# Designed miniproteins, single chains, continued (2), part 92

Each design is a single chain, and the fold is of that chain. pLDDT is the mean over its residues in the fold that is shown.

## One batch from the design tools (miniprotein)

Design m7182
Fold by ESMFold2-Fast:
Formats: structure tokens, sequence, C-alpha cells
Structure m7182 (fold): chain A 70 residues (1-70)
């Protein structure tokens, strides 16, 4: 789905940028949330629900990755 694809892309980008910046998992999650909010703000009303759903899927994936490291 569009939401699933967006969530995967968001999680991947946040992890990539976080590694580049030397960020903690918490900082990566904060960045992913901010990026998702910016994407939602730029989205059309029709696209916004999918962007919000994709953001939540991406955040859930990042939380699972962090939990696996703990």
Amino acid sequence: SASEGLGLALAHEAQRYGREKGWSGEEVLAYARELGERLAAQASPEQRPAVLAGTELGLALLRRIEAARA
C-alpha cells in the first residue's frame, strides 16, 4: 500500500540520516516524526490520511528496531 511504502521509506531515511549525524534511537524517532508532520502539512487533503498512516507505520518499525537492540 502507499502508506506501507511511505512508512518503510520514512524509517529508512530517518535511520540513514541518524547514522550520518550520530544520533540516538530516540533522536531518530523524533526526526522521523518531524519529517512525517512536514510531509502531512505539504500533502493534499486527499493524501494526508495516507501520509499520517505511513508515518505511524514508519515510527512503529523504528521502535521495533530499537527494541531489538535493547
Scores: mean pLDDT 84

Design m7183
Fold by ESMFold2-Fast:
Structure m7183 (fold): chain A 87 residues (1-87)
Amino acid sequence: MVEEVKKKLEEEKKEVEEALKKGKTEELELALEQLKAALEAMEKDPELIYIPLFTYEEDGATITRKLKARLHDGKAEWYEYEFTVEE
């Protein structure tokens, strides 16, 4: 299930890129770099995954998302999204 975790990271990267189209912020740029680093780390050592934290704005609200994933023997044990919305 390493491919499943990688797919989720790729999906998060696409969502951050879409959020950047709506409004460019330093936080979104940092989140994109963190996601790129996590994907690179996963290719080199799939047992370790970085937990990115990123914030973006949508329809006047500030949304913060966290991605958490655990790998065991090259397989994903679990992954989870955590959302906080602030206006």
Scores: mean pLDDT 61

Design m7184
Fold by ESMFold2-Fast:
Structure m7184 (fold): chain A 86 residues (1-86)
Amino acid sequence: MKKERLEFLKKEAELELKINPDNVDSLVTLAAIYELLGEKEKAQEYFDRALALSPDPEAVRRRYQRYLDWLKENPESAPPLPRLEP
């Protein structure tokens, strides 16, 4: 996957977290991005934080896996990022 795309997605998620630091969706997004960047420790931190903040850990796990799979299936530049529900 292109670095440019991951950087774009990272900035979007960071912006959301600046507005709402407990935004589970943004935490899941950052976890998936860091996983693809090979930053496993950071990916785990964001994922664990999303699980801790969510009333539905199953939804968090499904969202993370689906988003990670989507990013892997779309390794080429393919903006914009499809938003997975509010």
Scores: mean pLDDT 72

Design m7185
Fold by ESMFold2-Fast:
Structure m7185 (fold): chain A 80 residues (1-80)
Amino acid sequence: SDEERLEAFEELLEYYLELAKKLSKTKSKKEVEEFKKKVIEELDRMLEWAKKNLSEEVVKEIEKLVEKTREELEELVKSV
């Protein structure tokens, strides 16, 4: 269902954030910034897929999650 896909999307975003936090403690700022760029590109691809395949209400929730994740990644890079 769309709801199950939203839950899977939320879990994936959480894993990306946890991985980014781990990298921020062990890698250079440049490496963390490159990881952030790759994650954001993947999030943009996933959002475009969602817009074509999921309901408008679910897409709105995904857009909110993507924006929050982008903000958290940007803050994390600034903290390194």
Scores: mean pLDDT 81

Design m7186
Fold by ESMFold2-Fast:
Structure m7186 (fold): chain A 63 residues (1-63)
Amino acid sequence: SSSQARQQALQQQIRDLQIDIFATEGALLLLSAISGEESKAKIEELKKRLKELREKLAQLKAQ
């Protein structure tokens, strides 16, 4: 692919990750208001996902 197409694809991936991060943070905030063993497991799952998304974003921005 051309360098321009590669840059556009990279920018789209960054935007998609930012949207996923925002959605995951929102879900985490809502679930944190609910108490229970099932919600605790889901909160930990979302925290793991958020960490992975942020790491991917950092890697893409480093390119």
Scores: mean pLDDT 82

Design m7187
Fold by ESMFold2-Fast:
Structure m7187 (fold): chain A 92 residues (1-92)
Amino acid sequence: GDSQEIINAAIAEFKNPKTAKYIIRSARLAFGLTQELFAKLLNKYSGLSLSKSTISRYEKGIGISELSDEKVLAILKGLSSLGKVPLSAFVS
């Protein structure tokens, strides 16, 4: 698996509301997906139950700071699987 340092850095970067909105939106637009379809695909790869409204709020940086590290890691692993990129791709 990825090193704990990479995992912790990726979680911290995602929990920054300024950074998270760009990660989420850029990934979604790169795949040509609506917020609803993006939520469905992330749920498939993360095991979460994200809604269109949740994706919309995340793309505005809203509700990111309230996420547990476990939930953030699940989202990041979902993005990693969807984009076929390692978690280190989400670390600046």
Scores: mean pLDDT 78

Design m7188
Fold by ESMFold2-Fast:
Structure m7188 (fold): chain A 100 residues (1-100)
Amino acid sequence: KVDVTVTPKTLSPAEVEARLAALRAEVRAAADRALELVSRDPNSLALQQEANALLLDAIARAGREVAEIFPNDKAVHDQWRAELEAIEAELAQRIAEIRG
């Protein structure tokens, strides 16, 4: 079930998925770490700011990697954006629950 052309520089579907999975894991790990920081003292604005900075840095790095690895691949960029929105929504909900 493969129609493979000889293009050594083209990423295979498995390599594409592996790279996206690694980037998702990095952002999710940063989100988990941000959540852990907030959970230590939910009333600390300093910890909330540190958590936000850590998450934003991870998102920025992952976005740069997606742009570098998949230049002009709109479908991959759209998928990545949707996955980031899901991670951010999950984190925001969990932070709200911890602060309650």
Scores: mean pLDDT 75

Design m7189
Fold by ESMFold2-Fast:
Structure m7189 (fold): chain A 94 residues (1-94)
Amino acid sequence: SREEIRELAASKDPAKVVKAAEEALKNKDWETALEIARRMIASKDPGMVAEGVLIAMELSKHRPEEAGELLREAAERWPDDPLVKGVLAIFEKE
């Protein structure tokens, strides 16, 4: 349920946050998935940011403008991260 997904997303356990985002995507709840991806990308943990980038890439199929903004935010905070650089290059070709 949406409430269970929100509880998982509020967890201090990174694996639970990722699972919450994946469940939101599976349920086609793009708004909840965007909210969780935004929190992940705002993280100080580059591993969590990388997972958030992967969620934003999937969201770009349904919410390209909002997903593009999240990818740009990740690139600005982590300019030397190779995954974010690679994703940004793909997105800019569209």
Scores: mean pLDDT 80

Design m7190
Fold by ESMFold2-Fast:
Structure m7190 (fold): chain A 63 residues (1-63)
Amino acid sequence: SEELKKKAEEKRQKLIDAVRRQMEAEGLTPEEMAERIARLEKIFDEMIEKYGYEVFDNIFILE
């Protein structure tokens, strides 16, 4: 549904932001971060396609 798509997109963005902050704390370069984020985005797309929008509801880390 449209609502599930929006919630999945929001959770995805929050997860990407959290991972980006973690990589910055680890001292990765912008280029390294961009490459890893691109891979993570692809994984999220594949997970949504395979398991549906609820896949992010099983992840209890958003803060």
Scores: mean pLDDT 75

Design m7191
Fold by ESMFold2-Fast:
Structure m7191 (fold): chain A 76 residues (1-76)
Amino acid sequence: DLEELRRLLEERIEKLVEFASKFMSEEEVEEIREKLERAAELYLKVKAGDESARPEMEKLLKEVEEKLKEGAEKYQ
């Protein structure tokens, strides 16, 4: 069920954004939200059978991971 999966992804994004907001600027948090929302749409396309969406999804997730590590290290 893609609709249920979308809801779960939205919940995960909200939790990650809330976590990031504790140590990142508003601009950095907004960038993370935007990338996660786009990655979620690509993930849903992959789950629907469109494997061509996978490379962009993986790139966005890696960029978010790097931003979260950078933010955590910078403000620890």
Scores: mean pLDDT 82

Design m7192
Fold by ESMFold2-Fast:
Parts: structure tokens; sequence; C-alpha cells
Structure m7192 (fold): chain A 63 residues (1-63)
């Protein structure tokens, strides 16, 4: 659980950095959401986004 939590948080911060480069407004909104989240909420969102990425990768392989 703790290792997955760390990966989730890392994914959220990586996405924030990417959005700041591509769309500053969306990056700022994500940054505000991250700042408002506690560790549990951040972990849940990170895991959810990691699952979405795995599903996208699976679709690419199935396509």
Amino acid sequence: MKEIATLGAQQMFAEYGRLKREDREKGNELGKKIAAMNDDQLTEEGIKRMKELEEEKKKEEEE
C-alpha cells in the first residue's frame, strides 16, 4: 500500500508538470486540487489515473 501510494503521488505530480507545460490553466487547476487533497485522496486519484493509463495502453495493444 505505501509503495503504491508513493507511485500514485508521483503520477499526480508528473501529470501536473506535464499540464503546466501544455496547458497552464489546467496545470494550475490540478495543482490547486493536489494542494487541497490529503494523502489518502491524492493516493486514490493517483491510482485511478494509473489505472486509466493501463487501460489506454491495453487498448493500444488490442487495437
Scores: mean pLDDT 69

Design m7193
Fold by ESMFold2-Fast:
Structure m7193 (fold): chain A 68 residues (1-68)
Amino acid sequence: SREEQIANLFAFSSEFTRTYLAALKASGGDVVAALEATIARLPELGARYGVPQSLVDALAAYLRAQAA
């Protein structure tokens, strides 16, 4: 359902946020390294939560722009 799709999107968002924060801690505060680690995990997380590939790709592009 649409409600379940939105809930899965929020779960996906929470999970990549946790991935970013864990990577940031592991890198000693290196934001660029943490963003790259997060981007690398997005395909796995997108598949897990049933998030459309187009949305995963758009998010990856946006995050890469923040690292520049």
Scores: mean pLDDT 86

Design m7194
Fold by ESMFold2-Fast:
Structure m7194 (fold): chain A 60 residues (1-60)
Amino acid sequence: AALEENGELGLKIREWLEKVRAGEITFDEAIKEAEKNGDKELATALRMAKRAFAEPVPAP
């Protein structure tokens, strides 16, 4: 339905993705940081983003 209360997860993912795109940090470093903070959901989301980025996703 929505991450209405925990919209922070979506914002964190966007911030890390922006840093990765800017070349400021790697996906591996972002995942490691999330794990250190005990943020398992963020770490999992970043791992999925890394896999999606490495594997081209067909339209459908």
Scores: mean pLDDT 70

Design m7195
Fold by ESMFold2-Fast:
Structure m7195 (fold): chain A 72 residues (1-72)
Amino acid sequence: MSEREKVLEVVKKLMRMIGEFAEALIRKRNGEPIDEEAILKFIEEVIEYLESLGDEESVEVARRLKEKFLEL
C-alpha cells in the first residue's frame, strides 16, 4: 500500500517532466539547444528507483516509462 503511493507520486512527477520535455523538444526543433542530458539523467534515476523496489507493478511501470520516453 505505502509502496504503491510512493510509486504513484514518482510517476506523477515524471509525467509532469515529460510534458515539459515535449515542449522543450519543439523548441529544439526550432534550433534552440536544451538540457537533454539532465532530463535523461532524471528519467534514469526514476526508472532505477522503481526497478530497485522489486515489485512486479513497479518494474512494469518503469519499463513502460523507459519505452515511452526513449521512443519519443
Scores: mean pLDDT 68

Design m7196
Fold by ESMFold2-Fast:
Structure m7196 (fold): chain A 107 residues (1-107)
Amino acid sequence: DIEKLVELTKQFLTSYFGAEITEEKIEGNKFEIKARTKEGVEITIKGDVKVNGNVRISEFELVFRHGDASLEVKIKITEGSVEVEIKSSGDHPIIKELEELFRTLFP
């Protein structure tokens, strides 16, 4: 249920990051949510949930930006498998802290 997933994502952004939701889009099996923190971090979360027969594939892209610094986290979840790609660019303490958090969650 994509609407439920969008609501959980919004709750995560507002409760965990203290972010204000600035944009919300749902298009079929895809969604995009944009938010901004009080510190000026811009957050974009994109989700794509595919069901093919009995196989569910969920793909998430999280992008955190602050000035010239960014962190991109791509997560692909299939039954029995989780693939995570993390990359950062630029240099900012907030983005570095977020990178360390995600690398700790997905070692």
Scores: mean pLDDT 82

Design m7197
Fold by ESMFold2-Fast:
Structure m7197 (fold): chain A 95 residues (1-95)
Amino acid sequence: SELEELSKELLEALLNRDLEKFRETAEKLKELLKEIAKKHPELKEEAESLIETLEEAVRLFEEAERTGDEELYFRALLLASAAASGVLVINRKLE
């Protein structure tokens, strides 16, 4: 599914320290989650929570690139991993 492929691309971009690709992939995931929230009101709270997690992951990765702080990079990875897992849970609920 597109959600599964984008979740994989999100993690690969972060592991490769490709901030531009990470931002682009996170934005695509956020747009899909917004559409899921509109079409499936029962998933709205979960989808909105994942959007916030993705936004915080982008913010931490941007700050890590700006400062060189490896701890911020690690925190971004943990949030991106949590977001990817949550997206896969939503994908299973749509099956």
Scores: mean pLDDT 88

Design m7198
Fold by ESMFold2-Fast:
Structure m7198 (fold): chain A 86 residues (1-86)
Amino acid sequence: VEVTRKESEEEVDGKKVKTKIETTVDGEEVTVKAEQELGDEKAKAEIVATPEKIVVKGELTKGGKTTKGEKTVPSTETARELLKKL
């Protein structure tokens, strides 16, 4: 099992943006977890890719309100290889 973690902190328009990305490769399965904070806004995404399907889950919290979404898309080798590089 290969786990890659990337963290960054940037300043955009005088505000600090914190980004965390964790990519796990376990055989043919790729899981990407990403979190980003900008002031009181928080975004989270989880992508699970298998040869059969890619499931994308997102969550955005802004102004005390949380919006969640989930989408399943066809799995392609190109998409899985791109996810492994995150």
Scores: mean pLDDT 78

Design m7199
Fold by ESMFold2-Fast:
Structure m7199 (fold): chain A 79 residues (1-79)
Amino acid sequence: AERAALERLAPRVAAQLSDPAVAAQVEALLLQMAATSDPAQRAALDQQIIDLLQKHASVEEQLAIARAVAEVGREIAAA
């Protein structure tokens, strides 16, 4: 379930970012998180994504990403 959620989320988050280099990096990190079963590695990847978004994403982009996360969460809960 979590892997499927992260794989679904990765392209949606990337689509919200105007900088294609940042978008590609965040998408790659989300897919790496989907591929790992280690909670500590997942937490480290999540922190790297947060740091990138805080450094490079606008407030509007961060809000759009938060909405995408909530939408994917609802879709997974319905499945």
Scores: mean pLDDT 81

Design m7200
Fold by ESMFold2-Fast:
Structure m7200 (fold): chain A 92 residues (1-92)
Amino acid sequence: SKELVKEVTKALFRAIGLITELDLLISKLTDEELKAELRRIKREIEEIVKELIETMKTDPNNEKKIKELLKRFEELERRAQELIARARALLA
């Protein structure tokens, strides 16, 4: 689906933005527990991005799998945004 390709592309750009923000916050934080949580969510986002890219390359007609990966990414994005908000509050 052309529409599904657009949704994947949007998700990949959002993932790049999240990873960039997480890296910046990890570099600035002194709270080791929160740094560990940011590193964990970053790793989970990187893994889902890798699986999404691999699926688009090897099995692009598997719309069910692609939609499941996009849903998992959306859940990780929400968790990442909550952690980013907490990190920003500590740096304020």
Scores: mean pLDDT 89

Design m7201
Fold by ESMFold2-Fast:
Structure m7201 (fold): chain A 65 residues (1-65)
Amino acid sequence: MSRREQVDALTEKATREAVELARRGGSSVELGELLQRTVDALRSLGAAPSEVRARALAIARRALA
């Protein structure tokens, strides 16, 4: 699997988990922890800081929609 495929798969998984957490009434702490784990994982894969920020914001936006 390429780095881009890993980054895309992680973003998709985190988005689904965040949306599901929000729908079932998960706390802001739980959402924050999910986002922090996702940011850390994206950084470990070597994603650029701007890409990590954009992906984290997109995940948060979808969860809070």
Scores: mean pLDDT 83

Design m7202
Fold by ESMFold2-Fast:
Structure m7202 (fold): chain A 74 residues (1-74)
Amino acid sequence: SRAALLRRFALAVIAQDRAAALRLGEQLGVPRELVERALAAAEGKTRFPGDLLERAAASASPEEAVRIIVELLE
């Protein structure tokens, strides 16, 4: 499902798994620049909002999921 792909994408971003994030972003139709921005927002962070994955999964679009990730981590 789309929600499962969005959750997996957010997990890859949090894990700094660049290869997985780029692959999942491609499957979701997210431009590479937005995937890189999400990865940059999560870089060096060890604590994340407890609802981040669920908010990303519930996003109306993949671009909104990136926006939520960036806003919660910056």
Scores: mean pLDDT 83

Design m7203
Fold by ESMFold2-Fast:
Structure m7203 (fold): chain A 81 residues (1-81)
Amino acid sequence: MLDPSKKTRIEIEVKGPATEAQARKANILMEMAGFKGPPVSTDGKVYRHVGEGLTLERAEEIVKALKGFVDGVEVVSLEVY
């Protein structure tokens, strides 16, 4: 009942795509969703972004957008608190 619509802290881990253009798309989508963290880069590292006062529904929308609109992005984890 409350988990997907409850505002909470959500952390997402994203591995950047191979191109700077796709990394830019990923960063824009995460920023627009209210996730904050270091910009995702093409260096093959995993980047953790944090959203305070987000819903799981909103976070899942952004995971879908990342997978649908950003080529080569990997969503490593989504943690809900």
Scores: mean pLDDT 78

Design m7204
Fold by ESMFold2-Fast:
Structure m7204 (fold): chain A 64 residues (1-64)
Amino acid sequence: SFEEQVQRLTAEVNDLRIQAAKLRAQGAASDDEDESRRLNAQAQELEARMQQVLQEAGELYQQL
């Protein structure tokens, strides 16, 4: 159902947002530049995935 799809996408976006925020916080707290860069890169990948999920959801709604 549409409700189940919306609920699933909302949960996925929220999970990605929380994970990205944690990686950003860890990167900011790290004394190692290489570790900080790696964590920030991972956060960027999760943020990009979040935007992709939101875009795909929006495109599906527009095609209804």
Scores: mean pLDDT 82

Design m7205
Fold by ESMFold2-Fast:
Structure m7205 (fold): chain A 84 residues (1-84)
Amino acid sequence: MSEEDEKLREEFRQKALEIAERYKSKYPNIKLPPESLKTPQEIQDYLWKQYEEALKKGDKETAKGIELMMLEVSRLYAEYEEKK
C-alpha cells in the first residue's frame, strides 16, 4: 500500500511550502514551488534552477535567500528519505 508513502510526500511538500513562504516574505522575488511538482526531488530541482537564475541576474540577495531555503529543504528531504 502506497498510502503511507503518499502521506510522507504530502507532509514533505507542505513543510517545504512553509519554509518557502517564510523566505518569500523576506525575499519577494522568490517563487513558491507550483502544485504540479509531485516529488521532493522535483521541488529541490525547482529551487536549484531558481537559485542559478538569481545568480545570472546579479540578484545576490535573492540568491542568498534561496540558498538558505534550499539548505532547510535539503534537511527536510534527508528526514523524508530516512522515513520511507
Scores: mean pLDDT 80

Design m7206
Fold by ESMFold2-Fast:
Structure m7206 (fold): chain A 76 residues (1-76)
Amino acid sequence: RSAVEDEILAAAKEIGAAIKAGDYEKAKQLATELLNRYPKSPMAVHVAREAARALEAAGALELAEELFKQADKSEA
């Protein structure tokens, strides 16, 4: 596996931990940084969409909407 995949998986784990801790701003920031670093990575887009869904489930609707828009912008 590539170093890029390892970084994306590490970011996904940190995002999940931030959501569990109630740090929704940090979760959004980490996902946004991931998309900015790998704007054409399908894996990064997938992680950001999963983060947005988790934020939505936690009630952070505004942050979830922002992440969905960022993920959509990163699609080819």
Scores: mean pLDDT 80

Design m7207
Fold by ESMFold2-Fast:
Structure m7207 (fold): chain A 75 residues (1-75)
Amino acid sequence: MLTDEQMEERYRRIRDELVELKEHDPEAFEKLAKELGKLQEETIKQVDANPDKAKEIFQQFLLRAEELVGEVSGK
């Protein structure tokens, strides 16, 4: 499993990719931001239902978020 520091670093990388996308392709950024917002809401619901598994749920969120960002960014 990822450490808290590793998860934080990955989350920062996702944020940096979003900032880059917003600068170079604002339309794609808006679409991706909506999908990420939806994913975040589902993640919060999962954590609320299973607080003891919050770390694992957040790790799954990061993996899915990275996949969505990667599909749009072409990396």
Scores: mean pLDDT 78

Design m7208
Fold by ESMFold2-Fast:
Structure m7208 (fold): chain A 70 residues (1-70)
Amino acid sequence: SAERLLRGLENLAAQAPSMSPEELAIYLAILRKELAEVLGEAVADEIVGLMRAGRYDEALALLRRALEEQ
């Protein structure tokens, strides 16, 4: 669900600064699959790219905007 995706990304963004790059990659891979199913591959890849770059606020803003279009 949209609410579950938003909460998942919010929780990951909050924890990401304390995670190893390897741990972050595992959680992003899981979340990317669900993001792609709801929002499509292009938006999912952009959100994941922003998260990997440490641009968490931008990733969350993009997810919120994309979900508003559903």
Scores: mean pLDDT 84

Design m7209
Fold by ESMFold2-Fast:
Structure m7209 (fold): chain A 91 residues (1-91)
Amino acid sequence: MEDEKIREFVEKLEAGTVTEEDWKELQEIYKKRRPEFEENAARTRRWLAEGVDPEERKKWAIEQMERLIREGRLTDEAKENLEKVKKELES
């Protein structure tokens, strides 16, 4: 599944073995999953709002997204999708 592909990509990033083909595959996965990002963001917002420590959980999620974006290791499509999810969590 696409989730396994994303996990494999992260492992390759940590090992320094990522290729241009891996970047293209990740970009295609993110394009395909664009509608799912909106649904997942809505679900996450609901859980954070109803959680015991919603501010801590929200800060953690936003911090992770900001870290990934700032590291500059993502494709342009992946960065845009993370920025969108981050903005939805913030607002």
Scores: mean pLDDT 64

Design m7210
Fold by ESMFold2-Fast:
Structure m7210 (fold): chain A 57 residues (1-57)
Amino acid sequence: GPAAERARREAVAARMIALLRRQGLERAVDAVETGLRDGLSVEEMQRRALEAVLEEL
């Protein structure tokens, strides 16, 4: 249900943020935080995080 989907998004976002922050990828962290705030799917948050990582390389 919606609560389970929200919990899944929050859990995945938290893991992505922790990993990206450890690597100093602040633009990718911002992309995940923005995606979570905007209610994006896990898949869309992952895609935006990857795009931000590639822009920092």
Scores: mean pLDDT 84

Design m7211
Fold by ESMFold2-Fast:
Structure m7211 (fold): chain A 71 residues (1-71)
Amino acid sequence: VTLPDSSVQRLQDALEALRRRAAEASGLPAEQLTVEAVLTRLDDTSASFRLVARDADGRVLAEDELVLPVE
């Protein structure tokens, strides 16, 4: 699966937005949080990702979903 550069940028922006939200919700510095994107669904025209922010203990602090176009 190939994401266009604009979709890669949107994914990066969404992960950093989630990191900021998790930091605000938890009171932890954003730099101490881990964020990841997991591909949950792939269609002919789009890829769906589950975005997760975790603390150092692996506890989920925030989640989001993102749908991006594929080529």
Scores: mean pLDDT 81

Design m7212
Fold by ESMFold2-Fast:
Structure m7212 (fold): chain A 77 residues (1-77)
Amino acid sequence: SVTVVVTVINKTTGEKKTLTIVSDDPKEIAEKVTAFLKENVPWSDEEAQAAGEAIARRAEEAKRQGIKTVHITVLYE
C-alpha cells in the first residue's frame, strides 16, 4: 500500500490542514483527496477533481517504483 499525505496551506494566514490516506485503490484516493480539497481549498469542483485524479496517478506510479509515501503540498490564498 502507498501512504498519501496531502497538506493544504493558506498562504495568507499560514493555516495548515493534512489528510493521510493509506489505500491501493486509485479511485478511492482520487475521491478522498477531491473531497478534502473541495472542503479546504477555495477551488472549483473541477479543479479539485483534476488535482485529486493527478495525486491518485502519482500514488500509482510511486507504488510501481516501490515508494511507500507520497507527500503533496497545496498552497492557496
Scores: mean pLDDT 86

Design m7213
Fold by ESMFold2-Fast:
Structure m7213 (fold): chain A 72 residues (1-72)
Amino acid sequence: SDLELLKKYFEEELKNANELLRIQILASIKMLNDPKLKEEFEKFVEELKAADLSDEEKKEKLIEYLKEIAKK
């Protein structure tokens, strides 16, 4: 299945990824397994786009959110 292929790809990418990339990959795997997490993330991204924040602040908030997803 497409989901299994994506999981295998992301698992292999984890082997030599730095910590930030590892967090991004883990969060992506979690979202592929849980549609609710994906919907929550999509809503967060829309709220973040609408926020009156600098690009740097938006990136920081995005990283923190991905860390939380990766721990679920």
Scores: mean pLDDT 79

Design m7214
Fold by ESMFold2-Fast:
Structure m7214 (fold): chain A 71 residues (1-71)
Amino acid sequence: MKEFLEKLNEEQKKVLNRFILAYSTLLAGSDIFKDIFEEAYKKLQELAKTDPLIKEFLDRVNEELKRLGLL
């Protein structure tokens, strides 16, 4: 993760960190950050259109969400 984060700009890092926090909470079975998750997910989808590293990360997240029955 460190090498991946070093390749991102500061705005991408903020969105990714916010997403990871909300995603981890969702994986723990809590919807307390559901709105934050949805907002960060949309921002990541927009970033994924122009950044292949974000796209690869989001593709992995989508496969995990499908596996968990959340997508």
Scores: mean pLDDT 73

Design m7215
Fold by ESMFold2-Fast:
Structure m7215 (fold): chain A 90 residues (1-90)
Amino acid sequence: MAPKKLADLYREDPVGTTRKLMDVFRETLGEFDINKSVLNVSLSDVKREYPDIYEAFKEKLKQKLMTTFNISEEDAEALVRELELGSVPA
């Protein structure tokens, strides 16, 4: 709902934003039975190792980001793209 970009979220609360991103990523990994530590896996690793589920994984991650950060679907999709490029910690 609130129009926030990732840079704005990091500016307001860098530690809390990183923790929330890690929690969302960990929850999404768990829903797809991916037995990897969030510290040792990136979104690009999911794409490489689990291509058949990657689109569903991104969609679920996007939904969790929307609820966690109270942002629009478009903003959440932009965050997922930033995570896929490795531009931010997951």
Scores: mean pLDDT 70

Design m7216
Fold by ESMFold2-Fast:
Structure m7216 (fold): chain A 88 residues (1-88)
Amino acid sequence: MRKKILEERDKQLQEADQKKKETADQFFKGVMEAAQLTQQLSQEVSQQVGNQLGAQLIEKLEEETQKELAEIEKQRQDALEQSTKLLS
């Protein structure tokens, strides 16, 4: 009788230990998948913010360059008009 109770107890301990290992493996797999998803999201957000800021900066630079070119052209036309009036 005593030997049979000890054998059944050892079997229950082995089964519990194996179930614990399987649960730990499943947990680690879930953590790894969550980490990969977080890394992908972080990269996508960084790229989108960078692209949006870049587009806004390019638009502002283009506006300023156009204004500067218009001012230079106006100064050139004013100088030409002044030269023509002095020659007349």
Scores: mean pLDDT 71

Design m7217
Fold by ESMFold2-Fast:
Structure m7217 (fold): chain A 64 residues (1-64)
Amino acid sequence: AVAAAEQAARDRVELSREQGRRATEKMLAKSPELGERAREVAEQEIDDLTSRAEAEVQALREAA
């Protein structure tokens, strides 16, 4: 159960990370300043998603 939840959580983070990376690269090509802002926002969102995923996994470990 925990392993499946960990994989699902990683998949969500990876998808979000890929989308953020592509958006940041596109913005950086057009404007370095906008790209820096896009990267900061993407990194913050990825950190938030990672924290939530870790909390989900931790809750499952404690229930096991």
Scores: mean pLDDT 74

